Designed miniproteins, single chains, continued (5). Designs and how they scored, part 12

Each design is a single chain, and the fold is of that chain. pLDDT is the mean over its residues in the fold that is shown.

## One batch from the design tools (miniprotein)

Design m16409
Fold by ESMFold2-Fast:
Structure m16409 (fold): chain A 65 residues (1-65)
Amino acid sequence: EKSQEEKAYEILKKIAEEDKEVKEILEEAEKKHPGNKLEVVLETQRKLEEKGLLEEVSEKADELV
């Protein structure tokens, strides 16, 4: 029912509830791209990769799917 972008956004929100670093990155992405969940997801993934957190967050996402 939900698009892949919507599902990714929901998963990132769940991870952000447990991880302050992910929460800060997600909130900044939301401020930069208000109302655009696809761009928020892409910006969040880019920032996570820059910080070396992408692998850790991907593993957490796999546990939630």
Scores: mean pLDDT 78

Design m16410
Fold by ESMFold2-Fast:
Structure m16410 (fold): chain A 137 residues (1-137)
Amino acid sequence: GWESAEALGNMYLSLGDKKMAADFYAYAGILAARRGDVERAIELAKKALELDPDNPAAYNALGEAYQAAGDLDKAIEYYEKAIELDPNYSRAWNNLGKVYQQQGNLEKAIEYYEKALELDPTNKEAQKNLEQTRQQL
């Protein structure tokens, strides 16, 4: 669970490794968001950003948290920030596609899923999402 990822973050922080601590806090935030623990996901992602302000995984965690909360506009803002910091972040491109699909903008969803697969051809979630979205056109 996210608790194990947070414990690893705490361990790396105690060793003075702020970057590894931030990455584990961001990962814990993603896991919390996927369980619907929105407040905890935001708290963990912010903790990651305090240690590493330009951490793309932390911004992706904020995007997943706000998407779980139904705040799609904030989800887009944070996914776009993650992509700005790491244009090769296939997962963030896929997540942005999911938000546009949820809004009914299937053409943008397809574009972003194709970008995720261009960056990581092994991204099974992006492949599945692309196939499902094409069937809705």
Scores: mean pLDDT 91

Design m16411
Fold by ESMFold2-Fast:
Structure m16411 (fold): chain A 84 residues (1-84)
Amino acid sequence: EVGAIVGAALDAAVAAREAGASFDEVVDTFVARLEAGGLEVTGVEERVEGDKRVVRLTFRVPPDVALEAAFAPEFSLTFEFPLP
């Protein structure tokens, strides 16, 4: 299920953050866990908005995972992080 894969990826990213990982390492951890769960990350876009760094991830759900979940074939997920 896509939700379970995303949840596991978020848990790994949070654990990396708590261990003192950099912003880039946290994003890399999240992407790596999505891909390990079988999702294809098709885009990563970063921008600065005021005092925040905004990251938008786009990923594709493979056909077998899509059959298990009533989700769109592609998703975009946006994160906001405070600038240091």
Scores: mean pLDDT 69

Design m16412
Fold by ESMFold2-Fast:
Structure m16412 (fold): chain A 56 residues (1-56)
Amino acid sequence: SVQMQAALRALAQSALQLDPAASSEEVAKLVQSLYPYPVSQETALQVVQEVKAALA
């Protein structure tokens, strides 16, 4: 959903602001842990990669 994607992007962006050196896998796992509903590693990784591309 659009709301899920927005929430995952916000979590990934916050995580990368706190630790810019974190790997995509580390941020994806953190996002999965913080999001209150089940989300696949593939979805979390895709969102993290999109956020990293936007910050580049």
Scores: mean pLDDT 83

Design m16413
Fold by ESMFold2-Fast:
Structure m16413 (fold): chain A 94 residues (1-94)
Amino acid sequence: DERRKAIEEAIEHIEKAAEILSKTGNLDLQVDAALILMIVALAKRELERGDYEGAIESVKLAIKRLKDTIEKYPVSPEVKEHLKKAEEALKRAE
């Protein structure tokens, strides 16, 4: 139960970060957001199937891509806060 809630919380924060990126006028950020959301969709599917290990690995991949985007492009503080919250939630899932 706690592990599932932690994974869901991480997913929610990644989705919010990707949504902010998708609303920019920057095509590279919009593409990165779409790819992150695709990975998150996989994580949700894995979680629905009870594959918590798979969901955690997908969340880790989404977080890695989000970090790569933040290192390459100026992003709003809200994106960085959502990344931090996603990482905190992921630690509770492990």
Scores: mean pLDDT 88

Design m16414
Fold by ESMFold2-Fast:
Structure m16414 (fold): chain A 130 residues (1-130)
Amino acid sequence: PSNELVKKLLKLLADREASVEDIIEAVKSLPEEERSELASKLVDLYTSSGGVPTYADKEITKEVLKKDLIAAVLLESEELILLVLQKVKEELKSPEEREQFFSEVLAELSGKVSEDKLQKLEQLYEKVFG
């Protein structure tokens, strides 16, 4: 049963029709063991050659990275947060696009995660983007 929940959430993260709210609720509803397994699978995806697709449509790429970053924060995986932020740095070349992306992520997480998690995300953002 547990592996099926992780598989469903991986599909939801890749689903262009899934909202950020759908992702937040799905991750929060996962038991601790499944949350750890999801984080490990996403780390594997981000560290694998060709594992994370880059779409010709830049807006699709931004939405996928936004959902993955939100999931990483909810999973409390510093390694995954850093990997997603590195991919954001690779795909979004403009400081203005990076700032807009990060502001949107913070807005989606505001009131849905603790202040400590938001501060950790901000610290990791500064570490990657300086």
Scores: mean pLDDT 79

Design m16415
Fold by ESMFold2-Fast:
Structure m16415 (fold): chain A 96 residues (1-96)
Amino acid sequence: SPDEQEAVKAVEEALKPVGDEELLQAAIDFVRRKISVDELKEVLSKLPVEVLEEAKRALEEKIKELEADPNANPTVIAALRAILEIIEEVLEEKEK
């Protein structure tokens, strides 16, 4: 769908600079509904804390950019927020 393609593009723009191919692919598969929340959490749980913290910062910056644009697609913002929330949950679990 057009919304799915736009969400994938936003994920690539945010996460490709982080430099972790497994993170990028899992996030893309999640927005394409190829993997569940639990499957995304499993992938993220295997990644270093530093990679997840960089991904969190990148997603927060991209969400802020999109929210400042009155023409931004709310479905894309919602997809990025969902990935951010899952990353935050995994980071909290790793700090225990």
Scores: mean pLDDT 87

Design m16416
Fold by ESMFold2-Fast:
Parts: C-alpha cells; sequence; structure tokens
Structure m16416 (fold): chain A 87 residues (1-87)
C-alpha cells in the first residue's frame, strides 16, 4: 500500500528524468538521425513503463498518480511525434 505508492512515484520520477534527458538531447542534436532513432526507441520503452505505472496506480485506487502518469504519457507521445517528423 504505502510503500508500493512510494515505489510507483519513484518509478514515474525516473521516467520524467529520462524524458528530460531525451528532450535535451533532441534540442541540442535535432538533425542527428541515428540519435533520433535511438531516442524514439527509448521513448517507446518509457511509454510502456508509464502505461504499467498508470495501470498499477489505478488498481491501487491512486487516481492522482494515475492522472500524473497519463500526463507524462501524453508528453512522451508528443515528443515521439516531433522526433518522427524529423526523420
Amino acid sequence: AEQEAIDLETELALVEIELAIIKLSFKRYPDDKQLLEENIKRLEELKKRVDAIAERARSLGNQPLADAAERVKKEIDELIKELKEKL
């Protein structure tokens, strides 16, 4: 219960950190096609992790955490779209 909620919040925070790193990478190297392809794969993996966090948060009745995970998922989807448009 309490520990699992803390663990999920920590997992979501780690996803947010990885997302920030990918955003910075894209901002600095927007035309590096190899890096774009690598970052798209990383973003797709992060999206799967966020989906799992959202589903688990909902199963625990933690709606605020589920909503936070869904917001991060939308950011990931938008970034995937931006990177794919550069390829």
Scores: mean pLDDT 87

Design m16417
Fold by ESMFold2-Fast:
Structure m16417 (fold): chain A 68 residues (1-68)
Amino acid sequence: SAKDALKLVTEALKSGKGKVVVTLEDGTVLEFDASNAAGGTAAALRIIGEEPKRIEVEIDGKKYVFES
């Protein structure tokens, strides 16, 4: 599911519109603005490095949710 979440993060980055919310295993919630490369890249790095409990990707108001 992390690969599928990363594909959607890439789509959000290309669209220039979106938000990524990453919930870590300890319950910490991190929000990233995918309308810019810095925010989208930070979200992708956290998804790869942190093995998060939950990932939400929002593109043009539509939400996609992935859970481990």
Scores: mean pLDDT 78

Design m16419
Fold by ESMFold2-Fast:
Structure m16419 (fold): chain A 61 residues (1-61)
Amino acid sequence: SPADVVAQARQLVAQIRASTDLAEMTALLQELVRLANETGLPEVHALTGEAADVLARHLAE
């Protein structure tokens, strides 16, 4: 269901936020991008953008 997909996307964002490994964060972000492209759900696209911002902030410090 769309709700299950959104829940999965939220878990991926939480994993990215908890990670300190750039390779892991990148792999999780790629899974979010795939999920957003496959489902077309606006909330998944928004969560993908949030995750990309988290990764960008991590790289900037």
Scores: mean pLDDT 85

Design m16420
Fold by ESMFold2-Fast:
Structure m16420 (fold): chain A 66 residues (1-66)
Amino acid sequence: MSILKKFNELLIEVSKLAPSELVRKLNAAFISKNLDELRKILKELAALGVPQSLLDRILELAEEMI
């Protein structure tokens, strides 16, 4: 429960900085527990200028969930 709540807060912050298509892919990868796909999407978000601190927090939550 708390992991999903924390992820949703981070997803909202990413949605202010990234295209909706990529935000949807991030959400789908997180919910499906597809860590490989999640890492690819986080790399694309970093290339778009999303802060690394935000991306690191998302990856940490995903690894905690799996």
Scores: mean pLDDT 83

Design m16421
Fold by ESMFold2-Fast:
Parts: structure tokens; C-alpha cells; sequence
Structure m16421 (fold): chain A 55 residues (1-55)
């Protein structure tokens, strides 16, 4: 739904504004490699995790 998409965007934006340590922590929770994490990979992982949680 549109609301779901907006929430994912908001979370992704927060991830982009977080400190490097917080971004790394989020990467670990999302199953990403913290050594290679980027804002783009965080956004993608957040979208997938949120979609599954909202199902």
C-alpha cells in the first residue's frame, strides 16, 4: 500500500542521517555485511524486511 511505501522511505531516510556506527548496527540487524554497507543497501534491506513484517 501507499502508506507502507511511505514508512519504508521514512526509515531509509533516517538510516541515511544516522551516524556511521548506527548504520553499521542496522546493517548487522538486516543481514548485511557492515564492512560493505551503504545507504542504498540499507534502504533496499529495510524495504524487504518491512514488506515481510507488514505481510
Amino acid sequence: SAEQEEEIKTIAELAMTASEEDKRYLAERLGLDPETVTAESLEKALKEKWAKAAA
Scores: mean pLDDT 70

Design m16422
Fold by ESMFold2-Fast:
Structure m16422 (fold): chain A 67 residues (1-67)
Amino acid sequence: LEEEIKKLEEEIDAKDDEIDRLVAELKEAVERNAPKEVIRELILRLAEQVMERMLLYVQLKETKKKL
């Protein structure tokens, strides 16, 4: 259980880093008036990472309840 919690926390941290990177890329693309297709792709990737992070957080909460 403690090892599972640690692994989930590490996975969430990795997702937070990727989300931060995508947010920075999206801001830069918008400031540079990038094509709408590029902006759309970044938004979709960001949404995917946020959803995956939320699922990991739910798993983390459920695992902690078993302690």
Scores: mean pLDDT 83

Design m16423
Fold by ESMFold2-Fast:
Structure m16423 (fold): chain A 102 residues (1-102)
Amino acid sequence: MEKVEPSEEDLKKGEEYLKEAEKSKDPEEKAELLLKAAEYFHKAGDYEKAEEAALKAVELLPEDVEVLLRAGEILLRVGKKEEALELYVRAGVLELERAVRS
């Protein structure tokens, strides 16, 4: 049981990815950068920033199954179980609808 202190470097990387997301004009690139920011904020122990970045990625691509699943995983890791469940349900519904329309 190792006592690891939050990394200042991970916090800075999260903030850098968040700034890169703001500069991108492509919604898919923005979502990827926001998800990377959320992962680094989680590693830094900033669970509120991790949640905010993950939710922003979902707002940009609300019908992207991969984004919904990745954001849901981040929310689950930061203890937002109800919000994570909602994203997983949305991803499942979208996959079923896509399969029927294919």
Scores: mean pLDDT 82

Design m16424
Fold by ESMFold2-Fast:
Structure m16424 (fold): chain A 73 residues (1-73)
Amino acid sequence: MDLKKALELLKKVTELRDKAIELGVPQADLDRAKEIASKGIEALNNGKPEEAIKLFEEAIKLLEEAIRRAEEA
């Protein structure tokens, strides 16, 4: 079931990215999250959904932290 979970996390990354853009999160944070998410997509393409899950969770955490900082500003 790792593939289904990885795709659900990827969708969450996309939704959080869109929210982060709306809130004016710094481009550097957006670029970092995009790089991590891209590595996750590469892991999926290489048949490694467990690695993809870890990478997408890392991207989600980074985006949530960046969003929190933007809301505090």
Scores: mean pLDDT 85

Design m16425
Fold by ESMFold2-Fast:
Structure m16425 (fold): chain A 63 residues (1-63)
Amino acid sequence: MSPEEAALAAIEDVRERIKRTTDPELLRTILDHVLPKVLNAAITAPSQLPLVREVIEEIEKKI
């Protein structure tokens, strides 16, 4: 798996969790625990930074 594929997979996993989670407290927990991993993925694939930003905005809107 390329670094780009790994980054995409990590972002998609976070997106799936956000879709399944409607509780703002759980969404905040996802931000605290998952965000560092997603950011690390974005560092290895900078082209994915816009998607990471979009995911953060989606969480912020639900919190």
Scores: mean pLDDT 70

Design m16426
Fold by ESMFold2-Fast:
Structure m16426 (fold): chain A 70 residues (1-70)
Amino acid sequence: SALEAQAEALKAKTIEALSPELPKEEAEEIANLLVEMALKHSRGEEPSEEELKKLEEKGKIAEEALKKAE
């Protein structure tokens, strides 16, 4: 319950921040990736190399979107 609420809050906040500059579907993809990584971390699991590369790539897209947000 608490983890689900935290995951939903993170997803909602990420989508809200990115939606002005990114398509909704792309913002949701980035939000879902961040939630997945946060849940893995909370379980003591380490992300794979592939997941870390995807996170870095999506992180750069999110950073650029946030810089353009009004």
Scores: mean pLDDT 77

Design m16427
Fold by ESMFold2-Fast:
Structure m16427 (fold): chain A 84 residues (1-84)
Amino acid sequence: MEEEEAKRKAEELRRQTEAAKEGMRLSARNGDIQEAQTLGDSGVAIAKQVAEEYPLVEEEARKLAKELQDETEKSIAAAKEKAA
């Protein structure tokens, strides 16, 4: 039961992570540095919360948090170039 709940949360987190990455890429295209940062920060916070609450998927959730951190950095850099 806990394993099934953890897997469901991991699947939800994967979908949310992909949506956040897409949103950050759109923000970068629009030169919106603040939106890219906000989406990244929110996504990382959610992934860390899932890692703390669901030990069975902790490694996957932390990996997704790292992917969101990396995408946030790239999207902010791209947004700065677009805004300039």
Scores: mean pLDDT 82

Design m16428
Fold by ESMFold2-Fast:
Structure m16428 (fold): chain A 55 residues (1-55)
Amino acid sequence: GPAPSAEERAALLARVQEGLDIAEKAGYITKEERDTRPEALVDAALAGRESARAA
């Protein structure tokens, strides 16, 4: 099936980054978690969606 678009990935990454920034400012996560996790979280979410679509 069609792979996730770069546009879709960029939009998700921006939203994840905003959410993580708010969470860090509120004290729920550290800066290390924010820096390490946004791309991995987006990749996992897109992979999960593709897996669910294929099933």
Scores: mean pLDDT 69

Design m16429
Fold by ESMFold2-Fast:
Structure m16429 (fold): chain A 56 residues (1-56)
Amino acid sequence: MMSPEEVAREIGRELRAIGNALEALLREKRGEEPPELTPEEQEQLERMKRKAKELE
């Protein structure tokens, strides 16, 4: 079991990746090229795209 501080750090990392993925998704929707993403951020972007397709 992780400590509360470690959990907060992991959540912060995930939120950052989600934020960057969301920004990239919005840029793509506007026809702009997304910024350079890390592999983790690209994976989050892919997950968001899959969820969006699943909802429709």
Scores: mean pLDDT 73

Design m16430
Fold by ESMFold2-Fast:
Structure m16430 (fold): chain A 58 residues (1-58)
Amino acid sequence: MEEIERLRKEAEELFKRAEDLRRGAKESSPGMAKKLLEQAEKFEKEGERLKKEAEELE
């Protein structure tokens, strides 16, 4: 139970951070925007992994 809640919470936090990075990229220089978008993609992929792990534990 506690582990499922933790995984879902972490996934949600990663998705929020990715959204913040994408928002920042829109307001940044082209070079910085590229780096922020790359980091956002990494957070999105990790969030998806944690979400799947939580679903597998149900």
Scores: mean pLDDT 81

Design m16431
Fold by ESMFold2-Fast:
Structure m16431 (fold): chain A 100 residues (1-100)
Amino acid sequence: AAKVTVTAPASVAEGGTAAVTVTVSGAPAGTYSVAVGLTGAGGGPAGGSAPQAVAAGGSVTVDLTTVGAAAGTYTVTAVAAAADGEVVGTGSAPITVVAA
């Protein structure tokens, strides 16, 4: 299984976009698809990104939109999938949405 490392900013403004860096390591050589999602402490989805390509052992910066997320503490989750759609790893990081 791959190791997925997520680096998110400590905070983002309401309705803003957070630049999330995802690194995929420990996977065979190849290209992987990474998508990130934002989940609040209350359990609903609060934002997401389109999938982005990343090479094994590389990093990609994904723009995570927070449109509709209220101020509060959230978790950014990244999912890395192989070309066949198999999930090879997941990673997460905390982020705070602050009132604008």
Scores: mean pLDDT 76

Design m16432
Fold by ESMFold2-Fast:
Structure m16432 (fold): chain A 77 residues (1-77)
Amino acid sequence: MLERLAAEVVEAAVRLARLARELEAARAAGDEAAVAALEAEAEELAREAQPILEEFLARASRAQIEETFERVRAAVA
């Protein structure tokens, strides 16, 4: 169970990081329509990811949390 939650946390973080980069690029380009669409998508993804993250943090040991966050850092780089 925890491995599945950890994988879902990593996947959500990667998707949020990608949206954050696309949003920054859209803002730099002055594409207001793209900014609005990306903000809505990021907000929805964050809302969906919140209960997964909360369940993982409630169940995971400190070592498992540290390992998962290292996976997030590696995946979003």
Scores: mean pLDDT 84

Design m16433
Fold by ESMFold2-Fast:
Structure m16433 (fold): chain A 63 residues (1-63)
Amino acid sequence: SMPTDEEINRSLGLMYIALGKLFKSQGKNKEAAEAYRKAAEFFAKAGDDEAAEEARAKAEELE
């Protein structure tokens, strides 16, 4: 069976969290914040408001 829209958006959110962590580890705070904002958009599309808010908080912590 095909993955659901919710599953696809959640997977994209997790991918962008991983990318944000990678950029943060490299001191690339602007790129990390952008990745975390993208993660928040995908978690919101997945219906995961808690994960979306956590991702937004991570972005705001970086500027």
Scores: mean pLDDT 88

Design m16434
Fold by ESMFold2-Fast:
Structure m16434 (fold): chain A 64 residues (1-64)
Amino acid sequence: MEEALKLIEEAEERVKKGEVFSDEELEELERRVLNLAAQTGDSAAVHEAAVRVGEVVRMNRELA
């Protein structure tokens, strides 16, 4: 989970600074974060990771 949280936090920080991710970068981020969260076996951790990644994707679309 720590690696998943680190990836989410880095992405959130970059979006807040006005950096725009490509669709490929967002897809890779979602895939990596959700895969790492799923490896914990904690459904609450997976849900939290999915919500936070979805928010990053939404913020990126609003910036673009």
Scores: mean pLDDT 77

Design m16435
Fold by ESMFold2-Fast:
Structure m16435 (fold): chain A 66 residues (1-66)
Amino acid sequence: AELLVRTSQSVEKKIALILRLMGIPGVEVEILDENTFLVRTTLSEADFEALKDELESLEGVEVEEI
């Protein structure tokens, strides 16, 4: 499953988030622009929903499932 992530966070927080996501097995991150990236996953349904919920809880982060 795939998530489109838009963020208005600081550069440092964006980099930290991307690096954390890239460290998760079964997660691939594609940077589309300075404030937008695509998260591609091979995670289970439960792990995918948990990741989506976690990302949606972050201040300045918007998530759309595609």
Scores: mean pLDDT 81

Design m16436
Fold by ESMFold2-Fast:
Structure m16436 (fold): chain A 116 residues (1-116)
Amino acid sequence: MDAAEAERLLAEVVERAERALEEVRKLDPALPEEVVAAFRSAARDPGSAATVYAILRQRALNLRAGRGDAPAEAPVPAELARRAAAGDAEALREMRRVAEANVAAREAELAAEAAA
């Protein structure tokens, strides 16, 4: 690969990262300017541009799916999680039931959005 070809490919990755950042900003208008500035800075670094693009693309997909930065599932009660971690089989089964119900509810929500 010659230097001109390498620079062209880098410019394309940077442009894609900036477009992904703009998409994230449109989907999440409350995104702090400091976070936006940090992503723009990292996107311009050849060593991180591809990684930043991948992160922003995944974030845009998650925002479009209504998940944002974290799963939209209701948090598992801390006491139940502690009991399951200690090896309580009943607590582990209850945590699994709650997790499966949350996943099913989220899939139903996404299906309803797709049908609207």
Scores: mean pLDDT 63

Design m16437
Fold by ESMFold2-Fast:
Structure m16437 (fold): chain A 63 residues (1-63)
Amino acid sequence: MEEREKAIKEMAETLLKVGEILDIIFKNNPNASIEERSELAKEAFDLLNQGKWDEALKKAKEI
C-alpha cells in the first residue's frame, strides 16, 4: 500500500531529524544539564512536529 509506504518514510525522516536536533543540542553545550537539554529538545521537537524544520534547528542551537 502506497499510503503505508509514505507513512513509514515520513516516520523515518522524522526520526533522522530528531537525531540531528539531539546531536546539535549535545554538541553545542556539553556542560548543560540533562534537564536543560530535555527542555530545549521539547521545544525543538514541538517546532519539528509543526513542520518548522529551520526553526527547530535554530532552537537546538540556542545554547
Scores: mean pLDDT 74

Design m16438
Fold by ESMFold2-Fast:
Structure m16438 (fold): chain A 65 residues (1-65)
Amino acid sequence: SPYLKEAIRALKAGDYEKAVELFEKAIKEDPNNVLAYGLLATAYEKLGDFEKAREYREKARSLTP
Protein backbone atom coordinates (compact mmCIF):
# COMPACT_ATOMS: atom_id res chain seq x y z
CA SER A 1 0.00 0.00 0.00
CA PRO A 2 1.33 3.51 -0.83
CA TYR A 3 -0.16 4.66 2.50
CA LEU A 4 1.96 2.14 4.44
CA LYS A 5 5.20 3.28 2.74
CA GLU A 6 4.38 6.99 3.28
CA ALA A 7 3.40 6.30 6.92
CA ILE A 8 6.78 4.62 7.59
CA ARG A 9 8.57 7.64 6.03
CA ALA A 10 6.55 10.05 8.20
CA LEU A 11 7.33 7.96 11.31
CA LYS A 12 11.08 8.02 10.51
CA ALA A 13 10.91 11.80 9.89
CA GLY A 14 9.33 12.37 13.33
CA ASP A 15 5.98 13.48 11.85
CA TYR A 16 3.95 11.30 14.20
CA GLU A 17 0.56 12.93 13.50
CA LYS A 18 1.01 12.36 9.74
CA ALA A 19 2.20 8.79 10.42
CA VAL A 20 -1.00 8.07 12.43
CA GLU A 21 -3.20 9.43 9.61
CA LEU A 22 -1.41 7.35 6.96
CA PHE A 23 -1.32 4.14 9.06
CA GLU A 24 -5.09 4.52 9.65
CA LYS A 25 -5.56 4.74 5.86
CA ALA A 26 -3.35 1.65 5.37
CA ILE A 27 -5.47 -0.28 7.92
CA LYS A 28 -8.66 0.84 6.12
CA GLU A 29 -7.28 -0.77 2.91
CA ASP A 30 -6.09 -3.94 4.73
CA PRO A 31 -7.73 -4.43 8.17
CA ASN A 32 -5.54 -7.52 8.81
CA ASN A 33 -2.20 -5.74 8.28
CA VAL A 34 -0.41 -6.65 11.54
CA LEU A 35 2.60 -4.47 10.65
CA ALA A 36 0.42 -1.36 10.21
CA TYR A 37 -1.22 -1.88 13.64
CA GLY A 38 2.18 -2.37 15.34
CA LEU A 39 3.66 0.76 13.75
CA LEU A 40 0.50 2.78 14.48
CA ALA A 41 0.96 1.79 18.16
CA THR A 42 4.58 3.06 17.96
CA ALA A 43 3.39 6.37 16.44
CA TYR A 44 0.86 6.82 19.26
CA GLU A 45 3.59 6.10 21.86
CA LYS A 46 5.74 8.82 20.25
CA LEU A 47 2.77 11.22 20.57
CA GLY A 48 2.38 10.26 24.25
CA ASP A 49 -0.99 8.55 23.67
CA PHE A 50 -0.19 5.38 25.60
CA GLU A 51 -3.84 4.27 25.76
CA LYS A 52 -4.21 4.16 21.95
CA ALA A 53 -0.74 2.62 21.65
CA ARG A 54 -1.84 -0.23 23.94
CA GLU A 55 -5.12 -0.71 22.02
CA TYR A 56 -3.35 -1.04 18.65
CA ARG A 57 -0.64 -3.35 20.09
CA GLU A 58 -3.43 -5.62 21.40
CA LYS A 59 -5.12 -5.51 17.98
CA ALA A 60 -1.83 -6.53 16.29
CA ARG A 61 -1.44 -9.38 18.80
CA SER A 62 -5.03 -10.57 18.14
CA LEU A 63 -4.35 -10.74 14.38
CA THR A 64 -1.12 -12.78 14.72
CA PRO A 65 -1.69 -16.52 14.02
Scores: mean pLDDT 86

Design m16439
Fold by ESMFold2-Fast:
Structure m16439 (fold): chain A 69 residues (1-69)
Amino acid sequence: GESLKLLEEELKNLIEETKNEPITKEKIEEIEKKFEEYKELLRRSAPEKEIEKLKQAEEEIKKIIKEKL
């Protein structure tokens, strides 16, 4: 699963970017769109472990947004 390794790196980068950048409405919409795309990707061939990682990343990003607002 090369696609799954890329997803893990992309989630890590998204979390780091969310921590380091100011939170704007446009940024929140971009993040939401990316998570919809990740959910669609995982729906087709998702091992349980990768679904769990996605959920953890989503919760971490939500926490960062809440703390910055």
Scores: mean pLDDT 75

Design m16440
Fold by ESMFold2-Fast:
Structure m16440 (fold): chain A 72 residues (1-72)
Amino acid sequence: SEMEKLKEELKKLGEEFDKLVEEGRVSAQEAMELHELFAQAEEALKAGDLETAKKYIEKVKEKIEEIKRKPP
């Protein structure tokens, strides 16, 4: 289902975020921003709002890619 796909994508993004934190590549501000985006995505999934969940998952993905482009 679409919801299961979004949940799996969010889980994988969470694992990638954890690795970046362990590598010291995430600032305190970036961690706060990502935690907020993850919380919004999770809330939307719990509400069954797939369109809102997709938007926040895309924002999480974009923020992680932005961090990955920045030198440590």
Scores: mean pLDDT 84

Design m16441
Fold by ESMFold2-Fast:
Structure m16441 (fold): chain A 86 residues (1-86)
Amino acid sequence: EEYRKKIEELINELYKLADELLSDFPDDPAAREVAEILKKQAESFKKNLDKISEESLPGAVRIAQRFLDLARRAYEGLKLLKEREK
């Protein structure tokens, strides 16, 4: 269950990132939409975690990690764009 625990950690990081987007950019419709997508994806991973076979767990970790990495890059990009607008 080591991989399942890792996926749970990644899910928690997705929720945290969504909350940070809403906190940092409360008046941005794009940030709100991205945060909603992140929360829905995190919920999907959590709901299906117990249904993933042991053989597929390493692949699931890679998918969740890549999604989180892409989400973090999007967050940094939005942060940079907001700084540039000011």
Scores: mean pLDDT 78

Design m16442
Fold by ESMFold2-Fast:
Structure m16442 (fold): chain A 77 residues (1-77)
Amino acid sequence: MKEKLEEQRKIAEEVEKLVKEAVEAEKRGDFETAKKLYEEAIKKAKEMLIKYSGLSEEVAEQFAKHEVERLKKLAEE
């Protein structure tokens, strides 16, 4: 049980880092790098939601996109 919470926190930190790097890439005009970083962040968030929350792939993708959008707004401020 404790290991699952630690794994979720680690993945959440990785997702946040990827989103911050993506926002910085966008600020530099490197939209190709930003797109790749956002895609990786969504992928990691989606995998976490499927493994630890039991969400379907479609629902997990929707929640992952919302979380990445939330983190993007925080990184832009």
Scores: mean pLDDT 80

Design m16443
Fold by ESMFold2-Fast:
Structure m16443 (fold): chain A 70 residues (1-70)
Amino acid sequence: GEEALERAREAVERRKEALARMREAAAAGDREALLRAIGETLRAIGDAVEALLEAKKEGKGEEAAKILSE
């Protein structure tokens, strides 16, 4: 249990940070930074999906979904 929920919380944090960096890069007009931030955002989404699937296997799918929904 707890590890899957912890991974879900970590995925939310990484997603929030990546989205913030994407917004900053877009506002600055820095194409290279924007492309990096988009890549980070996509990776964070992938991590969130993995955390949700793992939590569902442990019967914690609803708790993980609540964490991931922000």
Scores: mean pLDDT 79

Design m16444
Fold by ESMFold2-Fast:
Order: sequence, then C-alpha cells, then structure tokens
Structure m16444 (fold): chain A 55 residues (1-55)
Amino acid sequence: GPAEKEKLAEEGQRLVVRGITTGDRALAEEGVRLLEEAGLKEKAAKARQTADSII
C-alpha cells in the first residue's frame, strides 16, 4: 500500500546516502533496488549512476 511504498522509499534513500558517504557500493545498490520497488524509477536511476561512480 502507499505507506509501505513510503517506507521503502525512505529506507532506499537512507541506504543510498550511507553507501555514497561510506564508499559502500553494494549498500548504495541495495538502496537503488528499494527505490525501484517503491516506484521511484527516476530517483533510482540517478542513484544508480552515483553508485556506479563508487570505487
């Protein structure tokens, strides 16, 4: 439902930010997957592009 999608979006965003700030590409990619599941495809695509830049 809508509340479940909001929770997925919040968790996805937190994992993306944490992955980027800690250099953890796998964590950032997990966040992207949650954003995609939440239906935030454009935000997920931008996050994936940033995750791909993590060494």
Scores: mean pLDDT 82

